# Designed miniproteins, single chains, continued (2), part 33

Each design is a single chain, and the fold is of that chain. pLDDT is the mean over its residues in the fold that is shown.

## One batch from the design tools (miniprotein)

Design m5186
Fold by ESMFold2-Fast:
Structure m5186 (fold): chain A 69 residues (1-69)
Amino acid sequence: MEAAVEAALEFARPALEQLKAAESELEREALEGLLRMSVYVSAYAESETEEEAREIARRAIERLERELA
């Protein structure tokens, strides 16, 4: 679980870095969508069940939201 969450965070890192540098609200919204999609893709790849993928994504998103706050 922890390793899968870290993998999702690393996979989403390029989008997170671009989001932190975003200068417009439209760019920020587009990059937030990319960030979420990156997390979901990684969570699905690291899981054997849909329930596990959802939990990995939930934990990764919570950690990203705390970093962006």
Scores: mean pLDDT 80

Design m5187
Fold by ESMFold2-Fast:
Structure m5187 (fold): chain A 70 residues (1-70)
Amino acid sequence: AEELAEEFVRAAEEAARAYLAGDEERAREHDERAVELGRRLAADPAAHEVALEALARAREIVAALLAAAA
């Protein structure tokens, strides 16, 4: 679960960075990856706490990147 959560956070960060760089195609690819990883993580009830922590971390990273670019 932890490895999947780490990959989810990484994909979300990469999607945000690509979006800010104006690379819409790369942003879409990473966003699709993050959605798939998040879906898989959410499907395991035993991983729900790890999933919530990963989501919170991803949201914090993305918000910080967007704020820095504004």
Scores: mean pLDDT 82

Design m5188
Fold by ESMFold2-Fast:
Structure m5188 (fold): chain A 87 residues (1-87)
Amino acid sequence: LREQLGEAAIENLREGARLARERAPPEDAEKVEELAKRGIEYARKGDYEKAAELAREAARLAREAGADEAARLLEGAARLAEEAARL
């Protein structure tokens, strides 16, 4: 279960970054992608608390940039990582 939640969080981080790249201004997309990449790295190490923190920050920036679909996926990643951290 913990690993499954972690994998789902990584998928949402990856897809959120992809949508931000397509729909946000390039400068904002780069920042979101950097945060998502770090979140994926921490999730792969099993540090789901840090992954959730980075996913939340990425979601905030994506929303401010008008990439609402990306923000929703990144918020989903944060929630999944938080659940994994509790297990």
Scores: mean pLDDT 87

Design m5189
Fold by ESMFold2-Fast:
Structure m5189 (fold): chain A 73 residues (1-73)
Amino acid sequence: GGGAAGAAAGALLGAKEAGANEEALRLSQIWVDAGNAGDGAAAYRYLREAAEAAEGESKKTLESGAQAAKDEA
């Protein structure tokens, strides 16, 4: 649904603004695609991996997005 996709898009944009590394951004893109396909469990897993790859403020943004996505998975 739209909730998971919105959370991922927000997390990806926040991560870019906070200077997230390329791996975190790549995983966030995969998460958005999975969410749009309706696979909330896969979306949550990829977003969590993106959060683990990120540091500082990017990590906080992605972790918040992953927690929001977890309620939908």
Scores: mean pLDDT 66

Design m5190
Fold by ESMFold2-Fast:
Structure m5190 (fold): chain A 62 residues (1-62)
Amino acid sequence: SAAEHVLEAQRAWDAGDYETALRHFERALEELRKAGHTEMAAVVERQIDLVRERLRAAGRTP
């Protein structure tokens, strides 16, 4: 579910595994968009932007 993907993404973020966090947020975003949850989708999109910024700052490719 989208909620499960968000939870796994948050766990990965807390562990410093930004690549895993990005994958889970992208999966959550896809499910939220398909379900028409536009407000939650916008929140996840912002979280994806933050993860990508962190990856670039760490010298890693998104």
Scores: mean pLDDT 85

Design m5191
Fold by ESMFold2-Fast:
Structure m5191 (fold): chain A 63 residues (1-63)
Amino acid sequence: DIEERIAELRAERRKLMDEINKLQKEYDATTDPEKKQEILEKMDELSRRVHEINREIARLEAE
């Protein structure tokens, strides 16, 4: 069911956004440049996953 798949994707996106928010707080609290770079790389990875989910939701909504 397309509606169920969209609901699952939205729930997954919410969890990823929550994780990005946690990483942003860690980034703001960190003064170590190496640790900051590591956090940015993790945030970038999660942001790419969010982008992929957004594309899939848009594709399913076009059906």
Scores: mean pLDDT 86

Design m5192
Fold by ESMFold2-Fast:
Structure m5192 (fold): chain A 66 residues (1-66)
Amino acid sequence: LSRSQMIEAEASVYIIAGSVYKLTGDYEKALEYYQKAVEIAEKDPEGSKVELEAAKEAIKEVEERL
């Protein structure tokens, strides 16, 4: 895997983890994992644009629930 592919994969894993916590109603943990996904995706924003955008939208949605 290239560095860009690894960053994309790692960001995706954190987005999935955030979604799991959101489904269980643990919005604070969901927010934490989505924020981590943004942090990872920002290391390669062009390669992880979809993941970055998805995580930012998820953060907004979760913050509206808190």
Scores: mean pLDDT 79

Design m5194
Fold by ESMFold2-Fast:
Structure m5194 (fold): chain A 62 residues (1-62)
Amino acid sequence: MSDEEILKKGMELYREKKYEEAIELFEKIKENKRAQEILALALLELGKWKEAEEYEEKAGVL
């Protein structure tokens, strides 16, 4: 799958509140800034605040 296809599928899973499945897809493209942003949001929804902060810092959101 291309990075674009993974982003589309991950975003769809995130909108469906399938956060764990979205995280698995985005981890395949963890160097992508957009994927890092959605990873952080999905981790926050699952209560994984420390992991979320790591991705927020990498994405330059903080």
Scores: mean pLDDT 76

Design m5195
Fold by ESMFold2-Fast:
Structure m5195 (fold): chain A 113 residues (1-113)
Amino acid sequence: MISLEEAEKDPLIQELTNFLATTPLSTERAEFKGVTFLRRPLPPAIQAAFPHVKTVLLPEEGSLTAEQVYGLALLFKELNQPAYAAALFWYVAQHFPEYRAAAEAEVQRILAE
């Protein structure tokens, strides 16, 4: 898996993080650097922990690698956006079976804090 230090040094992960962090909440679909994002509701467990956050922009399947989505989650955690970080780790767990256990552990850690 990608580390926080590696994510912070990756230009694409940094640009995607800044793009998503500044995208209006009214945006249902966005495209940036060839990556398509769709606004999705938070999973129920994450929504219960963060009732003020209803939706987040998530990448379309196949648009990003597991390491890229995991890197985005790490950067959103550093930006003090735990709901978005948890949603991105949840996305990794759902779409990348090889990273499921690690991604689920990160979701549980965020929800416990």
Scores: mean pLDDT 86

Design m5196
Fold by ESMFold2-Fast:
Structure m5196 (fold): chain A 58 residues (1-58)
Amino acid sequence: ALSAAEGEALAAEAIRAAERGDVERAQKLGTMAASSGVVAAAERAGRAAREAIERQGL
């Protein structure tokens, strides 16, 4: 199990990957953040990834 801090770090990396258009990495990192039990961080990452995909037409 990952700590809350590790879950937040993974969520932040997922958001950055989505902003770069790396959808595969964003989804993978988001799933890892969710597995840490930090639900709020995982939800935030998922929302940011979806918004980035929509914004960039990916």
Scores: mean pLDDT 71

Design m5197
Fold by ESMFold2-Fast:
Structure m5197 (fold): chain A 63 residues (1-63)
Amino acid sequence: SSFEEFEKRGREHRSKLSEERAEILREIAEKLRRIGEGLDKALEALKAGASREEADEILRELS
């Protein structure tokens, strides 16, 4: 029974840590998504004949 209590507490603790880590991962994923969108915009601008300076300005908005 003490082992059952230990296992149950372990599962509850892992579940809480998992949820907390999932929130952190979601935040990181959102940041990466914004970076990806900015890179796509910079690449499309360059394809349209924009200067390197204009592409750099787009990338600067990501920081």
Scores: mean pLDDT 75

Design m5198
Fold by ESMFold2-Fast:
Structure m5198 (fold): chain A 75 residues (1-75)
Amino acid sequence: MITDDPSLASQVISLQPSLVIGTGRVLAEIRRIDPLIRGRRIDDFSPQTIQQILEQIRKQLGDDLDITLLGSALH
C-alpha cells in the first residue's frame, strides 16, 4: 500500500479484505439511503467523506466490524 499513489476505492478494499464479499452491496445500500452519496463513485470523495461512509456501514452492521481502523488510517 503506497500512501502517495492511492486509488481510494482500492485502498479501502485492501485494508478491509474480510468485508470484500459484502462491502460493495453495503456501500450501494448506503448510497441509496444518502442522497448526497447516490450517483457518485467512492473515487469522487475525499478521505473524510469515505470515513463518514464507513461510519454509516458500522451503524448498519454494528460494532462487530473493525471499520474504525480503516477510518483512522484514512484520517
Scores: mean pLDDT 45

Design m5199
Fold by ESMFold2-Fast:
Structure m5199 (fold): chain A 87 residues (1-87)
Amino acid sequence: SVLDVLEEGLERLKEALRNKASKEEIFEILRETAERVREVETDEVLARRIEHEIRQVMEEGESLSAEEFAKLAIKTMEGIIEWVRKR
């Protein structure tokens, strides 16, 4: 399900923060998560909304340190998961 994809992405981001991963690795996690959302979610409106939120955090992340980017990505992913669960 899309929730399983988002939860996996969140756990990968938390691991990246713990391991002090590079910005490139954080971008890769977000790209892969967005791609998997597109593959598993048949509601095109929901899929586009989730992809939009991920793209926005990726854009903001370009100006942030790796640690700040990971923290922002985690908070954004948690927010997306909560929003999807309440639907």
Scores: mean pLDDT 87

Design m5200
Fold by ESMFold2-Fast:
Structure m5200 (fold): chain A 62 residues (1-62)
Amino acid sequence: MVRERFEELTERLIREGASEDEALERLAELVEEEGGTKEALEAAAEAYARYLRYLAEKKKAE
């Protein structure tokens, strides 16, 4: 459930074209909502890495 929430949020942010700053803020808020657990932090890091990969590909593509 925790990991799924972070993945869903990141996919939504990517789809909506959210900025890097917005993505970081939303992910940080979700970590706090989940209680700042190690599991939530790990899920957030993975979700952020996925988002960064998307941004890199988008910038490279034109």
Scores: mean pLDDT 79

Design m5201
Fold by ESMFold2-Fast:
Formats: C-alpha cells, sequence, structure tokens
Structure m5201 (fold): chain A 81 residues (1-81)
C-alpha cells in the first residue's frame, strides 16, 4: 500500500540520516568536500520526503534515487574510516 511504502521510505531515510551524520562528524576536518556532498544529499532527501508526505507521486521516485545515492556515498565515506 502507499502508506506502507511511505513508512518504509521514511524509516530508511531516518536510518541513513543517522549514519550519515555520524560519518560527517568524523570526516568534516579531513574530507570537507565529501562531508558537504553528504549534507547536500540529506537536504535533498528531506525535501523529497516532505513531497512524499504531501502526496507528490514524483517525490517517491526522487526519494528512492536519493536514498540509493546517499547509501553509496556513505559506503564510500566508511572506506576512509
Amino acid sequence: SMVERQSELYRRFVELTKKAIEIIEKIEESNPELAKELNKLLQEGARALAGVFRGDEEAYRRLEELLKELEKKIEEAEKLL
């Protein structure tokens, strides 16, 4: 259902956001460019999530793509830790 899809996307965004924030704190001084990219993805993800809660169908696709990119960047950053 749409409610289940919305809940799953929200849960995944929250999980990835917590992980990204922890990583950003660790790399801000050593790799500020990657920290900036992660922050940008978090801001874009939050905007897409707001669209999902407003019933914007395009926002669902945008959020799914942003979550994949965020996960990829988190994995990239973890290799530096």
Scores: mean pLDDT 86

Design m5202
Fold by ESMFold2-Fast:
Structure m5202 (fold): chain A 80 residues (1-80)
Amino acid sequence: YVQQAREALQQGDYEKAREYAKKALEEDPNNVQALGILAEALEELGKNQEASEYLRKAAELVSDDPGLQQTLLDRADQLS
C-alpha cells in the first residue's frame, strides 16, 4: 500500500494517495512513510489541519532522528 500511495501521489491522484496511505496505516499504524504520504495528500486536498495532525504523529515516531522530527514539526506548524 505504501508504494501504491506514493505512485498515486506522484501522478497527482491525491484521493487515491490518501486511500492507499490509510490502508497502509490500517496494517501498520506507525508507518512513518504512510503518515508522510497521507499528510502530503491531505495538504494537496486542502485539509491542512488533518495534514498537520498526521505530521505531528510521524514526528513522535521519529524521536530517534531529531533532524527529521524537527522538519516534520516545522511542516505541521506551517499548516496549523
Scores: mean pLDDT 82

Design m5203
Fold by ESMFold2-Fast:
Structure m5203 (fold): chain A 61 residues (1-61)
Amino acid sequence: MDALQSALAKAANRGIDLLEAGASEEEVRAEVAELLKDVPGVTEAHVDAIVASAKANIERS
């Protein structure tokens, strides 16, 4: 598994945990962006996709 895929998965799991704990979408976005800031190949679109995916996962669970 490449480093990008691994980092995106970890950020998504962290976003889900934060939403479950009652964090705002803005707080989740900031934390995800911070976790991914040093990962090569990450763009704002990746951060947006992770936040959206985390929200969808919470609604399904």
Scores: mean pLDDT 78

Design m5204
Fold by ESMFold2-Fast:
Structure m5204 (fold): chain A 70 residues (1-70)
Amino acid sequence: MTVVGQKGNKLELEVTPDTTVRELAAALDPDLVSRRILLKVNGEDRLVAPDTTLAEAGIKEGDTVEVYGP
């Protein structure tokens, strides 16, 4: 799947349904240590906790995910 950070960094990741939002955020920006992470999944905004899994966030194979901090 394609993951995009706030700085426009794109990363192709092999992920599982158990992969957490924290792992995606850390891969894009190690300084992105927030109690809440804003995800944009195919244009839909979702505010999630770092421990939220991709499955809980409704992210599927082939989706494009943008990750934002506070």
Scores: mean pLDDT 70

Design m5205
Fold by ESMFold2-Fast:
Structure m5205 (fold): chain A 75 residues (1-75)
Amino acid sequence: LVERLKEAVLAGDVEAHDAAMAELAEKYAAASEKEQLELQARLYEAAAEVLRSLGDEEGAARAEELAREAREKAA
């Protein structure tokens, strides 16, 4: 899911993005607190990859920090 969302954003595929976001929202709503934190960490990791590919090293570093915080809370 997170990988598909990242690919859709990078490709500019609005339909794929919207479909992935809808699936993400359903999974997040049904998830336990730990699962939600793990999903948040994966989303921040994917965001960091996208931001770095766009040349935003500052944004990527910030997203990586948020991913680490979410993983620590999930542990």
Scores: mean pLDDT 78

Design m5206
Fold by ESMFold2-Fast:
Structure m5206 (fold): chain A 71 residues (1-71)
Amino acid sequence: AAAAMRAAAPQLAADLAALEANRAEAERLIAEELAKLSAEERAKALALFEKLREVARLAIAGDYAAAAELL
């Protein structure tokens, strides 16, 4: 059952290493950008992210029609 993971293992390992290497820098950049926004702008950005996250969830689940309707 792990055959798909084993087949993709070299590529997944490379992707994970790249994400891990950039994680600390990405965290700092996000914090810096959020610090530039007012509390109200941050609230608006978070609301938009929540909407986009829900669209992504529906698309991943295969509910493309529901995802499109939410947009």
Scores: mean pLDDT 65

Design m5207
Fold by ESMFold2-Fast:
Structure m5207 (fold): chain A 92 residues (1-92)
Amino acid sequence: MEKAKKYLVEAGYYLTEALALASEEARPLLEEAGRYVGKALEALREGDIEKAKEYAEKALRYAEEALKLASEEARPYIEEAIRKVKEAIEEL
């Protein structure tokens, strides 16, 4: 649980940096990825592991879609966010 929370918090930081560098087309997908990271963290606070995993999986899908539309500058931050969300899911 603690490791999953750490990875989701780190994913949120990378998504915030990606959003600052994002193309107009990638922006709404990155915003949705961040929203679902937030929901996953909220579910973890409530002890709802199934909901946390569901929201983390949705965050992952939005981040992967954003990567397809990403600017060169945003790309490494989105890739790190994806990696951290995957690590969080493995700890759930």
Scores: mean pLDDT 88

Design m5208
Fold by ESMFold2-Fast:
Structure m5208 (fold): chain A 78 residues (1-78)
Amino acid sequence: SMMAEEEKLVREQIEKALKAKVREGESGEAEAMAMELSLELRRTPDPERREELARKIRKILEAARNGDLEEAKKIYKE
């Protein structure tokens, strides 16, 4: 199913990013927030809400890559 495949890809991206942060001795706080949203995504059958959650996860991970934890927190609180 496409939904299960999408959830796996998102989760794998978050896990990879979190493992990289741990290996480098960085906090991983933004990646943890993204992981929580991925769990909500897994429980959400509504396509519009799933698209919104996937978009938020991507933006949080982008902010994390830029070292902008403040931006990541703002996206998470939306």
Scores: mean pLDDT 76

Design m5210
Fold by ESMFold2-Fast:
Structure m5210 (fold): chain A 87 residues (1-87)
Amino acid sequence: MENEELLKLSEKIAEMFEKIRRGEATPEEVDEALKLAEEYAKKHFSGTRRYELLVATYERLGRDDEALKLLEQYSPEAAKIYKEERK
């Protein structure tokens, strides 16, 4: 697999997360960062570890609704627990 493409993807994700950290990112840029992080996780992680990483990423960015949607795709039971913990 091309290490150069992987490095570029990782760097792009880091750049976007830096903008979010500075509070300079638009909602659209946050959505793009999440999409790229999801692609990265799918290529490098599998099973439970993959969805846990993605849920944690959504939570870190304050996107609880998107974290819940992702949980519903991978584990409807975990999504119910997530909803109860947030209430």
Scores: mean pLDDT 68

Design m5211
Fold by ESMFold2-Fast:
Structure m5211 (fold): chain A 98 residues (1-98)
Amino acid sequence: GPLLKKLEEIVKKAEEEAKNSNSDLSKDSIETQLVIEELKKEGYSEEEAIELLSLYEKIKLEKLTPEQIIELGKKVIENAKNELHKEAGELLLKLGEG
């Protein structure tokens, strides 16, 4: 979907910028910071950006299809015990939508 593709592009750009950094921070830490800052420019809060990156990494690790991402999002919302869990499920639905 559009959000998943946008995240993939943001992560790829952050990886390239992190490789060219001369910072004492780990390349992974620099990449994470760059992704969060770019998502904040797109209108996400810092908390939403962190959650979105975490969900994206899980999707890539588990090789979830768009349909599986949507089903996971619905399940997370159904079993949500607080607003943060509900927001995570709503972000999963956005990631899985075409």
Scores: mean pLDDT 78

Design m5212
Fold by ESMFold2-Fast:
Structure m5212 (fold): chain A 81 residues (1-81)
Amino acid sequence: MAGMPAEARAVARAILEAGKPTLGTAAALLAIGAVASAAYNPANAAADAAASAAGIRAVGREAGVDEALLEAGAAGVRAAG
């Protein structure tokens, strides 16, 4: 999806691979990415990227995703914004 960095997709994929109970969390993470993408504004890109990074970190942490992967995903979102 446009505006969703590869690192954010990697976190979503890791959540999906963690097992069936995390599918709802992965869907929420993808929805956050889609909302961030739709709300993306080049004039406010840094703020949008920071909000998306925080959302990914929070949702991924709740799903038990590895902290190193969460940091990579968050950094990727910030770099894309």
Scores: mean pLDDT 56

Design m5213
Fold by ESMFold2-Fast:
Structure m5213 (fold): chain A 78 residues (1-78)
Amino acid sequence: ARELLEELEALRARAEALLAEARAAGDARAARLAEEALRALARFEEALNDNSTPVEERLALYERARRLIAEAEAVLRA
């Protein structure tokens, strides 16, 4: 149970680092993707605290956050 919260914190830290790097580089696309990832992680955290949210919906939010982080990272490193 706590492992998922630890992964959430790790993903948030990664997204925040990518956002800072994108802003320093002037990469508006990478910055937008990192900001969207942070929003997806915030929604996922809210869903974890809402017992009425289906597991499938929580998984979709988590997968979206991971995808956005990967996309931001790929754009920034290209």
Scores: mean pLDDT 81

Design m5214
Fold by ESMFold2-Fast:
Structure m5214 (fold): chain A 61 residues (1-61)
Amino acid sequence: MGPELSPSALEALHQFRARALAEGRFDLLTPEALETLLRQADSNGDGVVTGEELQAVIDSL
């Protein structure tokens, strides 16, 4: 089971999906890519991803 997403992380993920779709970056929307993104965002290992953590990983792509 992946980490739990905070409301701010869900909003960041929604915006990321919308941007990736608009840019034709379907490679970033695969289940494997999203799982990797969420795992990297949960770098502190607490099982919770905040919008700040997720946005930082997205901005590094």
Scores: mean pLDDT 75

Design m5215
Fold by ESMFold2-Fast:
Structure m5215 (fold): chain A 79 residues (1-79)
Amino acid sequence: SELQQKREEGRRLIREAGKAFKEGNYKEAAKKALEAARLFLEAGDLRGASGALQLASQSYEKLGNTEKAQQLQQQANQL
């Protein structure tokens, strides 16, 4: 189904985001993690979305954007 394809794409994006994060590319990590979160939310995968938002939060923290990081962490904790 289309929802299954969105979950699979979200998982691929979160793996790419995690790799970017490990490589110190925090801008790319944040971008891919946020896209993964969107796809997981559209597919009803709240656990996937929470994990993706947490990685995006950590990425923004590394970029010095503490406000955005806190907002994303709060969103993750509400899922």
Scores: mean pLDDT 92

Design m5216
Fold by ESMFold2-Fast:
Structure m5216 (fold): chain A 68 residues (1-68)
Amino acid sequence: EDIDKLEEEASKAADEKDYEKFEEALRRLAEAAGAPKELVDQAVEGFKNKDDEKVSEAAGQIRNLARE
């Protein structure tokens, strides 16, 4: 998987408030990074609830793992 492209897709989906695309992109990024699915679920839940801190924290952890 192209990690940079997946990050771009997740960011774009978040800007568009498209939670389905956001979840798909973030899930693929997490799979590529070996991140636990719970982080994806947490970020998606935060996004749906407009909890920017929760989204940032969970997505940031996935992003950091993907860069390893």
Scores: mean pLDDT 75

Design m5217
Fold by ESMFold2-Fast:
Structure m5217 (fold): chain A 79 residues (1-79)
Amino acid sequence: MRERAEELAEEAERKAQLALKALEEGNLEEALRYAEEAARLLREAARALREAGDDELAELLERAAEALLELTRRLIEEA
């Protein structure tokens, strides 16, 4: 589970970076898609970490996912 959580978190980070790049380029549709993918991956990683007993790191990832989802909702409302 821990190895899977790490892989999920790394993939989420890559998706988040792609979302930021798309946003800088003015591609809102791609930015929203990547942000949603990143948030979902962060939540999956947090779940895996909680199952492994790493509550502190899981909580940090859950907070990151929530922040990313909130940002995504605001972008959708503007689009």
Scores: mean pLDDT 79

Design m5218
Fold by ESMFold2-Fast:
Structure m5218 (fold): chain A 58 residues (1-58)
Amino acid sequence: MELVEEAERLLEEGRYREALEKALEAVRKSEGEELLRAIGLVLRAIGELFDAGELVPS
């Protein structure tokens, strides 16, 4: 699915917040194997945001 590919690209570009948003959209719209892949991207984006200290509201 395009959303999964977009989320992966955003993670590679270091745009973790945007990647998280796209990965969450992919989770909502995907099923089966694609859903599992999307969940993996959500977890990776959250981990990157946590490591970067970017999990703040503003």
Scores: mean pLDDT 77

Design m5219
Fold by ESMFold2-Fast:
Order: sequence, then structure tokens, then C-alpha cells
Structure m5219 (fold): chain A 50 residues (1-50)
Amino acid sequence: MTEEELQQLYEKEVEVFYEAFRSLGFPEELARKTAEAWAKIVVEEEQKLK
């Protein structure tokens, strides 16, 4: 994937995970930090897979 595609994937995954964690009752700050961490893992896995 290109760097632009990875950036777009990261932003999309952050949004998806943030909403998921918020729906589970996580406070906003924790939901954001956790979503960012999970989005990074997803992007790294996609980058490795190619």
C-alpha cells in the first residue's frame, strides 16, 4: 500500500475503533487513545502483508 493509503486506513480505523469503544462505555480520552493504538496495529499488519 502507498503511504497515502496507509494514512487513510489509519484515519478510518481510528474513527471506527473510537465509536466502538465509546459504545462500550469507555470515556472519551481512553477511547481515543485505545482507538489510535489499535489503528496503528491494523496499519502495521496491512503494511507487512502488502
Scores: mean pLDDT 79

Design m5220
Fold by ESMFold2-Fast:
Structure m5220 (fold): chain A 77 residues (1-77)
Amino acid sequence: AERALRYLREAIEHLKQGDTEAAIKYLEEALQAAVEEGSPDEAIEALRRAIEHAKQGDLEGAIEYAERAMELLEAHA
């Protein structure tokens, strides 16, 4: 989960700054890394939801799901 966690930390930083375009790119990189690293399905689902909310302009929802994904990835690191 090391690569997924690195991208996810960057994504959360950009979400909190309101940089939605950069946040979506980092969330998509985190999702790809999480799948490649064999992360739990629950963490992958949380990442997918974070991306969906970010694309809809729901930054609060995107942050909530991104932080949930981070907790799940850290628990399985």
Scores: mean pLDDT 85

Design m5221
Fold by ESMFold2-Fast:
Structure m5221 (fold): chain A 63 residues (1-63)
Amino acid sequence: GSEFRKKILELIGEILRLIGEKLDLERQLKKDPENEEIKKKIEELDKKIEEKKKELKELEEKL
């Protein structure tokens, strides 16, 4: 595969890991819906996921 394909697979793996972390935190938030610390961590993960998705889209457009 090309270097771009390897980077795409790496980014997909990173996105899946971040989604997994977010799902765990969302499950914790269901037990304590007013927990501001967990809400902030979820927001930070959402930002990281969106950044990685943007990188993935830009790499796919270069293929």
Scores: mean pLDDT 83

Design m5222
Fold by ESMFold2-Fast:
Parts: C-alpha cells; structure tokens; sequence
Structure m5222 (fold): chain A 68 residues (1-68)
C-alpha cells in the first residue's frame, strides 16, 4: 500500500514537470490543475502518515508553477 502511494505521488510529480516543456499557457494551467486535483483526491484516501508528504508535494508544485 505504501509503495503504491509513493509511486502515484512520483507519477504526479513527473506530470507536473511537463509544465517546464509546455509552451502553451492554457495547457500548462490544465496540467497544474489536474495534478493538484489528483493530489487532493489522494490526500482524502491516503493513510495519515502520508498526509505530510502529500501536503509538502502540493506546496512544491504550487511554488514550481509560480516559478515556471
């Protein structure tokens, strides 16, 4: 179970990194919104021990989106 949450979290981080190579601002925004939505859903079903990791990743992605 823990490995599955970590794998999904890593996949979402990789999706967020696609914003770096995307030239279309609307597509960039869609990637950002979709990744955040999936992370928020993952937070709702994740065990408490993963909440801190997921919250930190959400903040990283928000910061990343502001810098890109």
Amino acid sequence: AEELFERETEELREEALKMKTEEDEEKKKKIYEEVLEKLELLLKVAPPEFHEKLEKLIEEIKKFAEEV
Scores: mean pLDDT 75

Design m5223
Fold by ESMFold2-Fast:
Structure m5223 (fold): chain A 57 residues (1-57)
Amino acid sequence: SAADEARDAAVAAALAAGQEAAARVIEHEYNKAREDGVSDEELAAALRRAEADILAA
């Protein structure tokens, strides 16, 4: 799904930046949002913003 792909990209960006704690938070919040029924499109958009923020840091 778009959210799964965006999650993988955001986690990879966090790990490449040495932000292991951020990678764990991304995975935890992703799982929680999926359980809460947040849409794939909304999750993908949020994760793409997170990746962009990590890459800009």
Scores: mean pLDDT 82

